# Designed miniproteins, single chains, continued (3), part 98

Each design is a single chain, and the fold is of that chain. pLDDT is the mean over its residues in the fold that is shown.

## One batch from the design tools (miniprotein)

Design m11404
Fold by ESMFold2-Fast:
Structure m11404 (fold): chain A 107 residues (1-107)
Amino acid sequence: LEEAERLLEEGQEALRAKEYEKAVELFEEALRLAEEEDPNSGLVADALIALANAYKRLGEYEKAAEYYRRAAEHLRRLAAEETDPFVKEALENLAEYLERRAEKLKE
């Protein structure tokens, strides 16, 4: 997962530089590597959120909303298998927050 983490970091640097299309490419590769290594990884959620943020910056609000919803679904699946009640609640709260962000993009 170190390579996926590096790509996420490079993508965040591209976002700060306003190179949004480059950020999308880096985040897509990070998502692919995270899913390939461990599809239940928190890095999958991180990559989905990063893609949503990048698409929002590109003005592609429908794609941004879609990625926020995908991140929320991933977090809810992780929460369903989580045995620690504090971690489970944190995952569920983050999923709810991302769903609200997706809804606001349609307004």
Scores: mean pLDDT 86

Design m11405
Fold by ESMFold2-Fast:
Structure m11405 (fold): chain A 76 residues (1-76)
Amino acid sequence: MVKYKVTAELDEPGEYWLAVVTDDGVQVGTQKVKADENGKAELEFEVPESDIDKLTVYAVKDGKVRKVPLKVEKLE
């Protein structure tokens, strides 16, 4: 398992639930995050290095779920 940080770009500041999911539908991280004034939020998760390119991030706010663009950084 390798530790990574994801930076998610969100439409609005405030609280979101972020879920990090692999291509196989395995949830590797779920976290309540606060997006800053620019709509950016960060979370850390652990996944096998082989799976890092197979991740999708979903954001939940106000009862709506959407896929968000992300940047990934290796923390090892």
Scores: mean pLDDT 74

Design m11406
Fold by ESMFold2-Fast:
Structure m11406 (fold): chain A 74 residues (1-74)
Amino acid sequence: MLSVGEANLLMAEANKLFEEGKIDEAVELYRKAAAQYPEMEALTLHALARQLRKAGKDAEADEFIAEAKEKAAA
């Protein structure tokens, strides 16, 4: 079974990919973490949005923030 530690490792690897400029691969790892750990989905999407804003992808970041708010309100 995947642990909370495994979700944290996926997000850490994704953050490393953002630093390397591998944006698409980083987004895929964040989506994988969110899908495997629904309890952490809103937090994971907010973390992804923050990284996207740092990469200059503000419109894409806004979409993930909206998705996170909708899921947190449900």
Scores: mean pLDDT 76

Design m11407
Fold by ESMFold2-Fast:
Structure m11407 (fold): chain A 65 residues (1-65)
Amino acid sequence: GANSEAAAAVVYGAEGNAERAREAARRMWQLGASPEDGRAAADAIAKAGNEEGARAAYEAWLGSE
């Protein structure tokens, strides 16, 4: 579900895998997650110390990939 994809985006972003973080963020949106859920995932990645991964996930959520 959307929560599983949000968790995947956080994990991939924290690992520095921007492509997989973006894909998980897109799937989270497609599964009906709210924009707030997308923001929360990006914030979690940033807190893990990966600001570039967080930005990539957020931009994918906004459709700017």
Scores: mean pLDDT 68

Design m11408
Fold by ESMFold2-Fast:
Structure m11408 (fold): chain A 116 residues (1-116)
Amino acid sequence: MKVKLKAEKQKDTITFTGTMRGGETLEFDYEAEFKVTAENASPEGAKVKGKIKVTYTDAGGNTQTEEREVEGIVDKDGKATLKAKVTVTSTSPRPAQLTIKVEATFEEDQEAELVK
């Protein structure tokens, strides 16, 4: 059975695992939690799609964006968590000041097949 899903973002969490230096890589784990609802049905067990968008801005104001599609499964409490490991590599030969913004977006008006 296919159902139309709606979601509201509940929280974002970022955990850093490294440091940014010239020619080095910064890695961190990102999670976003969404409260999912389905019209006239339970959303539990539905596979949901979203995107995680990473925007990084250097000290000169140059902005680069990476976007990836991610999937989650709705739990018994109607929550789905979208997760990604974010990797940013500095191309500068010197330590770089960077601003990193990470956003998770639930795919609007998506339909999911509920497995019996």
Scores: mean pLDDT 69

Design m11409
Fold by ESMFold2-Fast:
Structure m11409 (fold): chain A 82 residues (1-82)
Amino acid sequence: NNIDTSINYLNNSINSNNHSDSVSYVNNSVNYVNSSPIDPNSKNNIITNMDNGINSNTLDDTVYYVSIAIGIINISSSIISS
């Protein structure tokens, strides 16, 4: 589903060895997050953190923001899946 696909891309971002690949994985996850049945407030927070990751100048900063986004997805998707 779109939630699982978005998490897979974001996990690939965190596990990337370089900034360019990390950012590419975040970009690939954006449409899946937007298509996910996540509440609008959580979705806005996820997208904001993903955008911050994409616009970061270092791999460490991108990973930081992506980690926050994954955390919000996991909490929000758990509520929906219950």
Scores: mean pLDDT 81

Design m11410
Fold by ESMFold2-Fast:
Structure m11410 (fold): chain A 81 residues (1-81)
Amino acid sequence: EPLPPDEEVRAELARYLANLEQHKKNAKLAPITEAQYEEALAKLEEELAKVREESSPVEVEAAEVVAGHLKELLEKALALA
């Protein structure tokens, strides 16, 4: 049977963060343009807005953490350009 929603979100967040840390070590970070950076941020804000409207507080907090890590990766990619 599926886990309660909050437990499932926490488990997925933990797996995502572990995978993200692995990607930071292994992936070649490709440079991006400022236009690509702004487009990625706009899309990320749209996804966060949907989560804030439709999700539990735990899901919102998890999404905010994930978004923060993605913003850091985008900033690093922009800095390589």
Scores: mean pLDDT 69

Design m11411
Fold by ESMFold2-Fast:
Structure m11411 (fold): chain A 62 residues (1-62)
Amino acid sequence: PAPVDLASAERAVRTLLESLGYRPSDAEVRRVATALLERYGDALQDLPVDEVVREALRLLGE
């Protein structure tokens, strides 16, 4: 797997949130992606999708 950069994290977060029926703004996607990268770094790519979902929703205030 390639290293997780901010652009890749933003794309993944946007796709994930949209698949759940959310309509995130660019600012929301950036905030969530930045927080996930700060907490997990490269380990973010190895997290189960359900764990990423749970963390993203917490960061979104859901």
Scores: mean pLDDT 75

Design m11412
Fold by ESMFold2-Fast:
Structure m11412 (fold): chain A 81 residues (1-81)
Amino acid sequence: SSALEELERRARELGERARSLDLSEEQRKQLDAIENKALRAYILLRDAEAAGAPQAVIDALAAEFERQLEEMERFIEEVEK
């Protein structure tokens, strides 16, 4: 779906920004935890879309993936300061 494609594009952009960061060991550990949560949310969303799950389920999973991407973006913005 177009909504999934938009979230995937945002995830790729955030991943690119994260790779350019000069991170401490502690910050790297925090980013890894955030990226793992986002990846799990993405897998659940992708699997639901592929299985033809009800739209309400897909919407809820998309909202969760978006929340994880927002957490990742906030972390990146704080490190970029």
Scores: mean pLDDT 87

Design m11413
Fold by ESMFold2-Fast:
Structure m11413 (fold): chain A 72 residues (1-72)
Amino acid sequence: SEEVREASRYSAENILEVSKTADEVIEEVKSDPSVLVRKLEEMAKKAEESGSLEMAKKLRETAEEVRRKAEE
């Protein structure tokens, strides 16, 4: 459980840092939703490399939802 706790803490800190740029991301997504999809997939790859498999899964699911809504 130590590895899981460390991965969760690392992911939480990264998400907190990303939230500081939330307004920038929202502005770009308004212009082109594919930008958000691209960033989410990139974050998912980094999460997998860091051992945060659950986070990577959620990020990919979110990217697919964004893509689906953009096409709808």
Scores: mean pLDDT 66

Design m11414
Fold by ESMFold2-Fast:
Structure m11414 (fold): chain A 82 residues (1-82)
Amino acid sequence: SMESEKRDVELARRNVELSKKSMKDAYEAFKKGEISGKGALNQARNAALNFELTAKSVPEIKEYAQEAAEEARAIGKEIEAK
């Protein structure tokens, strides 16, 4: 149904938003020395993979998910550079 499709899109968007927040929180904690670089990097890498999968499976938010994946990859590179 259209209601189920809208719900799936809303859930996908919410999942991207929550994963972005968790990744950014981990990156901030890493910068403060509260967690390991490996831990923060794993969160960024997992987020990027999940966002890429969302972009392929949920066309309605493809651009949003792709932008989130690019941001996650950028954070991962910053962690690797430290």
Scores: mean pLDDT 87

Design m11415
Fold by ESMFold2-Fast:
Structure m11415 (fold): chain A 98 residues (1-98)
Amino acid sequence: MEELRKILEEMLKKVKKLIEENKSAEVIRMKINEGAYEVIKKAVEEYGLTPEQVRKLETAFVRFAVEVQYAAETLSKEEVIELVEKMFKELGALVESL
């Protein structure tokens, strides 16, 4: 699962850059959805995740995308970055638990 962690780390870096560059909440959400697709695809193809494990991961990414979009519309950049870092830490823990 080290390769899934690397994809999450690259996604975090890209999402943080979009926030720092004042990209719209919609663009940030789209980037999270793109990264979610890549993580789930690799998890199924290379690690053989069950449909139940895939559903847990999909649910976590959907929750993450919604919360980050809402935060990007209502909070400061610094607060959005802190939220994103916290949520990627939670996603990393979820991936390691699967």
Scores: mean pLDDT 83

Design m11416
Fold by ESMFold2-Fast:
Structure m11416 (fold): chain A 79 residues (1-79)
Amino acid sequence: MRLTIKVEGESEHKLVLLGVSAGIVAMELGAKVKTELKGNELTITVENISPEQAEELLEQFKKMAESRGAKVKEVEIEE
């Protein structure tokens, strides 16, 4: 599976910290992660995960985004 989440934040610095945090969480699960920051929008893509891992990561990423004042704009889950 592939999980993609896009978040928009007020501050690039807060989005960088969110991207680092998301990368650490994905790395602990042995997943392949890619983060892209473009202006005030962060795209997090996680690959080679199970459906259960995708659901867990999505909930963790949403909570991390909310704690940093970022808004979740898009979520996509692909097999």
Scores: mean pLDDT 79

Design m11417
Fold by ESMFold2-Fast:
Structure m11417 (fold): chain A 76 residues (1-76)
Amino acid sequence: SELAREATEVLRREGIPVDETTEERLQKLADPETPFAEMLLSTHLADLETAERLAARYGLDALKASIREFIEAARK
């Protein structure tokens, strides 16, 4: 998906290696309540707020919006 591509781009630009086994495992665990992009970012970054800032920095508007919605939903 577009969000998965943009999440991978964030990690690539930050110089964070993503191993293939971790990526495959997260793809299998992902569902609508725990989407792959947010799981991938939360696994490799300190928090999703950091991921949102990096998405904004790199002009990844779709990913930025998705992360914000996920954070707000989690806070209820």
Scores: mean pLDDT 77

Design m11418
Fold by ESMFold2-Fast:
Structure m11418 (fold): chain A 88 residues (1-88)
Amino acid sequence: SREKILSAVPEEQKKLLEKIFEIAERLGVDFEEASVALTRALNDPELPLPEDVPPNFMKLSPEEQVEYIEKIGLDELAELVRRELARR
């Protein structure tokens, strides 16, 4: 669940992950698939700090949001989001 994943992360990364979950929910991505991808990413010590998140992130186009997710190393989640965009 979203709450279990968020409670497992340091506070510094929590803001970034909350924005990623908002995108997954808005785009209709399956939360089980998103949760698996995020759990794998959370084992990466190179994940950016919350201040690295653009302040207008939730106002970006879906394509720009995917590019950002991919840039920060969440490649599996970016692929899930692209798959949902291709269905639309």
Scores: mean pLDDT 59

Design m11419
Fold by ESMFold2-Fast:
Structure m11419 (fold): chain A 79 residues (1-79)
Amino acid sequence: APATPEQLEALKLAHKHANEGQRAYQNKDYETALEHYKKALEHLKQAKSALSPETYESLKKSLEEKIKELEEKIKEEKE
């Protein structure tokens, strides 16, 4: 089925937040990076039907792994 305009906008927002998260990560702003990757994952889930199952699961796993990495990194920084 063709993607809805709402699904395409969600995919665009997922990409935008993933890029913003990557920039924050490079600046060692891990809390801001975590916030952006969580937003990227939320928008990606809204865009699920716009992607192949394989592409969706790959991107979701990548974002979930990055979120977990950042949560552990932030926890270590507060020790």
Scores: mean pLDDT 84

Design m11420
Fold by ESMFold2-Fast:
Structure m11420 (fold): chain A 57 residues (1-57)
Amino acid sequence: GAAEEGEKAGRATYEAGGSSKQAAATAVYAMSGRPELGAAAGRRGGSEEGEKHGRAA
């Protein structure tokens, strides 16, 4: 389900050396299927890289 996809995407980002904020952004995108929400979570996390990770998930 969406929650499982979010957890897997977030964990993969964190294990790849991403920050917890980048992992959260990636998880939000994976759960919602909306790159806009992931990008917003990444920007709230305070970086352009966070936004990029949110969009990429």
Scores: mean pLDDT 62

Design m11421
Fold by ESMFold2-Fast:
Structure m11421 (fold): chain A 69 residues (1-69)
Amino acid sequence: MKLTEQEKARLFAAAGIYIAAADLGKRGYTSPEEVKRDIEAAKEIAERLRQNGYEEEAQFILDKIKEVE
């Protein structure tokens, strides 16, 4: 399965939104369960990007997740 440039951009943006939501949750704005779901969603996006050859974008997302965790 091949991601288009548009699909890549949308997935990368979505991962950023999930990471931002997880960071807010860590600050007490959401539940620990929501934080876990948001982090898992971002990790799934990183894996999809990596499987489609976007290793740098995937690693960037994973590094951002580690900053929040």
Scores: mean pLDDT 82

Design m11422
Fold by ESMFold2-Fast:
Structure m11422 (fold): chain A 81 residues (1-81)
Amino acid sequence: MSMEEALKKAREEAEKAAKLGYETSKETGSPEAQSLADTVKGLYKLAESAYKEGDEQGVNAAMEKIREKAEETIEYVEKLR
């Protein structure tokens, strides 16, 4: 996968997870849901920074962390239901 494709996937996963976390925080008042959403958004900024520097390993590492935090966000939201 190219760095551009990796960054695009990271953005899509981060936006989806952040939206879920922010919507859950608004609905339930959970500070944990907001924290998870903020973390995912921050990780995407890290991926974008690595991409601008040409750091392929940095982009891949950030993408893996985004996936991990996205899964954690989904699990947290499901537990609140």
Scores: mean pLDDT 81

Design m11423
Fold by ESMFold2-Fast:
Structure m11423 (fold): chain A 70 residues (1-70)
Amino acid sequence: MEKAEEIYELQLELIKLQAELYNIDEEQARKALDQWFEENRDAIIAGDPGAIEKTIEALRRSLEKLKEMK
């Protein structure tokens, strides 16, 4: 549960930052994220801890890279 929530929060932060930087439709992107998370939450919770950790790391790196671009 905590790891799935962390993934959701990181993706939400990425969407907000991308909307700010690239004038993307934040509402549409957030709805897509919410739908994806509902569909994949159980798989994330039941998934391989190593795969979950790699996903979190990749999201954090993407967020850092976007922050560096500004």
Scores: mean pLDDT 71

Design m11424
Fold by ESMFold2-Fast:
Structure m11424 (fold): chain A 65 residues (1-65)
Amino acid sequence: DERRRALEQAEEALREGNVDEAIATITAARQKGLLSQSVAERIIQALLEGNVDRALELLEEARAA
């Protein structure tokens, strides 16, 4: 439940153009143990590189797992 909600919040933030909010949400989910370090780092790295589409793909993969 919490993991899915965090991923959905991050996706919504990105679709609204709130990259900083998405990074904060993913970081918080990682700190709470809802996401593995590798998954969180890959999503954040994509966002820092300006690859929002890739970040959304990674979020969808994480939700499916």
Scores: mean pLDDT 84

Design m11425
Fold by ESMFold2-Fast:
Structure m11425 (fold): chain A 69 residues (1-69)
Amino acid sequence: SAASREKFLKELDKVAKEFTEKLKKMKEEDKAENASPQEVLERTRKLLVELFDAYGEVFDKVKAEAAAS
C-alpha cells in the first residue's frame, strides 16, 4: 500500500542520514590525521559494510511484515 511504502522510504531516509553524518565525521578525522589513501579506503569500507547491514535490517523488517499479511 501507499502508506507502507511511505513508511519504508522514511526508514531508508533515516539510514541514509545517519550514514551521511558518519561520512562527514570520517572526512574531518581523515583530514585532521592526514590519513593515507589506504587508510581512507579501509575506513570507507567499514562504513559501507555498516550501511549495507543497516539497509539489510530495514529490508528484513519489510519482508517479515509482507509475510505476516
Scores: mean pLDDT 80

Design m11426
Fold by ESMFold2-Fast:
Structure m11426 (fold): chain A 62 residues (1-62)
Amino acid sequence: MQDLIDQLQAIFGMSVARAQAIIDRLGAPTVRAIIDMYQVDPDAAMAAMRAQMTRIAQAANS
């Protein structure tokens, strides 16, 4: 779990609290898949993470 938080901070520049919230909402397997995608296609991984974050934000505010 800590390794996922550290990778989310390093790759996406998010805080520890935000990284934990993303893991809690998407699940560790989904987050790991996006991180693995970053090793092959960083642009696709960034787009996937942004889409998931946008969906979470819209669900919380709408």
Scores: mean pLDDT 77

Design m11427
Fold by ESMFold2-Fast:
Formats: structure tokens, C-alpha cells, sequence
Structure m11427 (fold): chain A 80 residues (1-80)
């Protein structure tokens, strides 16, 4: 079984990509901990530019004691 958790965080326009990636990683780790999952892998941050925002996505992978794979995708939206 695999569980996928997605979360969106809105950040101030002054937020840097590095700050957004750190926020996404911190929140993703909190979600894994709440789910009782041990971290196995963190993907490098992905940055996508849109007309109105910059979106930084960090994907974290974990596994629970029962062998359930947990995938957490955190998107940080920085308005332009």
C-alpha cells in the first residue's frame, strides 16, 4: 500500500526559493512523523514559474512500521 499526502503553503512574496524549499522540507518531515513514518528519501526541490507565482515543490518518502510507503508532496507558492 502507498499513501500520498499533498499540502500547499502560501508564502510571502519576499520568500526566497531556498527559504521555500526549507519550509517545504520541514513541513514534510512533520507530516511523516505524524504518520509514524521513517524518512527514506527527499527529492531535490523543483521550481516552476507561472504568470502569478513561483512554486517550489519538495517530495519526501517514508515508510511506516507496518511497511506502508508514505509520499509527501509539499508545494510552497510565492506570489509575484
Amino acid sequence: MIEIIEEVIEAPASTSVEEAAALARERGLEILKERGATLTHIEPPRVVETETARVVTVTLYGITKDGVAVVVKVRVVIPK
Scores: mean pLDDT 86

Design m11428
Fold by ESMFold2-Fast:
Structure m11428 (fold): chain A 59 residues (1-59)
Amino acid sequence: SMMEEEEGRRRLAERIGDAMVAQARKMLDLLGSEEGVRNLIKSSDPLTSKRIQEALEEY
């Protein structure tokens, strides 16, 4: 079923998203650059980029 497969992918993306969020924070600290972080978001899956954006808003 489409919905059940999508749910499984969302959960996997959450775990990957945590690692990507940590990487995005490092990029901000090291470069002081939104551009590097934007490129990371652009090259990521939609679910992962949403998680990165949410973490940056809380930062």
Scores: mean pLDDT 67

Design m11429
Fold by ESMFold2-Fast:
Structure m11429 (fold): chain A 84 residues (1-84)
Amino acid sequence: MSYEILNEEIKKEIDKFIENLKSGKLKLKPNPKAEEKIKLAEERLKIFPNDEQAWYALIKAYAEAGKVEEALKKYEEYKKKFPK
């Protein structure tokens, strides 16, 4: 039950994050740890490919690294993997 609730909430957070990113409403500060966060999220997804929190972390990390196109690409992959 808690996993289903958390996954539903994560999906909403990801959708909102990407919507704000596309609209330019997000004021992202350069994050020197963003590249490290990308690697950590990718390594987690190799072990747990269905971890929606790790997908959210990966998408945010790409955006924080200034790799907006990569963040959008990862969001498209996420939506294909977790369709409604």
Scores: mean pLDDT 76

Design m11430
Fold by ESMFold2-Fast:
Structure m11430 (fold): chain A 85 residues (1-85)
Amino acid sequence: MAAEKEEEYERKLREEAREEAERVVREAIERGDLELPSEEEREEVIERAAEVAYYLKKAKEIAEKEGEEAALAYMREVAAKLKAA
């Protein structure tokens, strides 16, 4: 059944995006490039960064399967959605 493998892949992709976002935010705080005094502010930034990382990982997969132009079109759509929010 394809659905279970797709759900597992999606969970893994989101988990990897979250881990990457947490690492990037942590490193930025350690370098002094980012100051987030509250845990709530840190979580908000990590959640946003994780969303961006997830879309970048999806764009990479699209580029590998459909080519760079398709990936760029996807990223434009994502950027428009994020700007509208």
Scores: mean pLDDT 76

Design m11431
Fold by ESMFold2-Fast:
Structure m11431 (fold): chain A 95 residues (1-95)
Amino acid sequence: SLDEYLKLIKEKLPSINLEVVKKEYEKYKDKPRILFVYYAQKYMANKNYDAAIGVAIGMKDEVSFYRLLGEYAETQGNLELAAEFYAKALALDPR
């Protein structure tokens, strides 16, 4: 659920703006997952992780969700946390 994703973000990456995540979640919650890159590209081009994470949750792209958390953790210098999130993404889609 959205609340479970928000709890994880708050506990592990508290610098992420949850209000931005919620807003983008509502905007994209009914869009097809395969188009994640298309809809999130503008946010990722500007390193807007808060908005991109919201898009991933809304489109139910759990692989992209964990990958984005990993990339954000790297920007914060937390390489251990980044590795944990990348491992979760890989476990969901090892291809």
Scores: mean pLDDT 83

Design m11432
Fold by ESMFold2-Fast:
Structure m11432 (fold): chain A 113 residues (1-113)
Amino acid sequence: NEEFEKAIEYFKEGIKALSEGNVEEAIKYFVEAGKYFKKAGEKELALKFYALAVQLYALLKNIDTSKLTKEDVKEILKELGVELSDEETEEVLKLIKENVTIEDIEKAIEELK
């Protein structure tokens, strides 16, 4: 599955960017990972990547994630090149409130092998 393999490559690049302190580049890589997981049919995993990207965006912009609304998440994702339905945006907000970690994503990926 070429789309799944590309998603994994983007995830690895995002982790590398974070390790180098490049939060803005990490956000871009995690968004691309989410897009490719969605193309691969891994919708729930894609939403976890979008939640992580919004969390990192909030960190970069000094935004309190506890104050984010569904409309805020929708606008941030649109700026990052992601358009979601209202239901998908609500799920991303829920994931943000639960605080998605890189470890959560790694576990989800391992379950798909």
Scores: mean pLDDT 89

Design m11433
Fold by ESMFold2-Fast:
Structure m11433 (fold): chain A 87 residues (1-87)
Amino acid sequence: SEEEEKERKKKLEEEYKKGYEEGKKEMEENKEEILEKLKKDPEKTLEEYIEKFEEAVGKFEEDESKIYEAGYEGAKLKYVAELNHEL
């Protein structure tokens, strides 16, 4: 039913947000280490986070329960890209 589809979408959005917040916290706690990696090799560092995010998105496409991982890796990629842009 349309109600079941709306509830499913809401649950997915909530799980994505949980993963996103956890990923953001982890990156904030490790900011100095991430900055060192970016200063040494920005391209390689960005590629590593892009690859992990793409892998998480691929897993989500096969299994919706993996949306937490997509949120988690997405937050990490956004954080690294933002830090790199500020350098």
Scores: mean pLDDT 87

Design m11434
Fold by ESMFold2-Fast:
Structure m11434 (fold): chain A 67 residues (1-67)
Amino acid sequence: MKKFSEEEKRRLKWDVLVAAGLTPEGPPPAEPSPFPKAVLEATARILGSRAPTLSEDYIAKVALWAE
């Protein structure tokens, strides 16, 4: 499995929330997205409105599976 920093996981969750049409709070994390837009959109479709309630670790696992 790919290992991500805590900030990369925060960025991933931010990007997945945006791709799902949700409005995350605050500014985006400084770390660049670890995944291409297509993977972020696929992850957003899988998780949908449940994404805000899921851990950053779980979202990262789903994104790796969707890749």
Scores: mean pLDDT 72

Design m11435
Fold by ESMFold2-Fast:
Structure m11435 (fold): chain A 61 residues (1-61)
Amino acid sequence: DERERRLREGLVELISIVTGISKEQAEAIVDSLPDLDAAIEYLAKLLGVPVESVRRRLERA
């Protein structure tokens, strides 16, 4: 619900920042994935870090 909305917003923001694409493009990537867990895995792979590190960062904001 509200937690999922915040996670989605955080994922879109981070993908946009680290890849240099627009927020609209990052949003399309997140929306193309089956769920938020897949989006977290995508970002973790993109950054070259464990999934746990991404989850921890998102929980902080």
Scores: mean pLDDT 78

Design m11436
Fold by ESMFold2-Fast:
Structure m11436 (fold): chain A 69 residues (1-69)
Amino acid sequence: SEVDKAIEEAKKIEIGRYFTPEQVKKLKEIVSKLTDEQLNELREIAKKALTSPDLETQRIAGALLLAIP
């Protein structure tokens, strides 16, 4: 799905302990391809991912939530 593609593209961004403005900008470019329905789906996935025991998954989820309008 386009949502799965957006998540895969987001994972290619090397998100460290802090989110940089440049990383958020790249994420906004990725999510700009999605419809409102797909953005809502991605938002729910990202919210669930914030509860993951995997720190990298939590960081990506947090950054995605900042990028989603």
Scores: mean pLDDT 78

Design m11437
Fold by ESMFold2-Fast:
Structure m11437 (fold): chain A 96 residues (1-96)
Amino acid sequence: SAAWEAMSLEERVEIARALFRENRARYIAEIKALMRERAGVSGDLSRAQIEAWYAALRAEVAAHIAANAATLTPVQRAQIALSLELLDELMAELLA
């Protein structure tokens, strides 16, 4: 929207962070569904499965950043940083 485009990057990140936290339970459910799909299971995920999935995703993101460092825009860098922050929050909740 025009209002979104008029905001600073920091303001947009903070709004995205707040909206994510308001919908945290839904995002946890979506992440669990994604992990089940990729693991080929329909039941509860073990701590070891969650940790293995998280480690794999972190490695994939690190490889993406390394491969694309020269071409990533400030918006893309902020989005990746926010995604990793929120993923860390989700993993803390899932492993509690």
Scores: mean pLDDT 74

Design m11438
Fold by ESMFold2-Fast:
Structure m11438 (fold): chain A 82 residues (1-82)
Amino acid sequence: SEEEREEIRRRAEESIRRFEELYPELEALDPELAERLKREIEELWRKMEESEDVKELRRLAIELESTVSMAEMYVWVSKKAQ
């Protein structure tokens, strides 16, 4: 349904907001990783904006969330090592 597609995209936008908040610290720790993950997230979001298939949107949202969670873990581990 349209409502389900909107909810999935809204959740993905929340994941992107977390990444944006994290980005300055990630870039300070590893600028190459930061740029790569930024491009991956931008590509996933582009695909989500273009897709009307709920199954595809769910898959893309999971992949986007996984990418953001990995970035959060990388920053967290790096802080604990310092």
Scores: mean pLDDT 88

Design m11439
Fold by ESMFold2-Fast:
Structure m11439 (fold): chain A 70 residues (1-70)
Amino acid sequence: SMNDRKAKTVSQLPKEHLIGAAQTLIRQAKQQGNQDALQKAQQALDLLQSGGDIYKASQYIVQAIDLLQK
């Protein structure tokens, strides 16, 4: 899917950049009161900090971005 392609592209970024992106998305979700985006961004950050699946974390980042843009 298009979101899978976006997640693949995002997963090519350095881990530190992905952590920074997840932290920025958490801040934006809190400022907007978007609980769904907050949950996705937090799940991405948790995976990245625990050494989990980078591709799965990237999928959560893309989902959080999509939720914040609507």
Scores: mean pLDDT 87

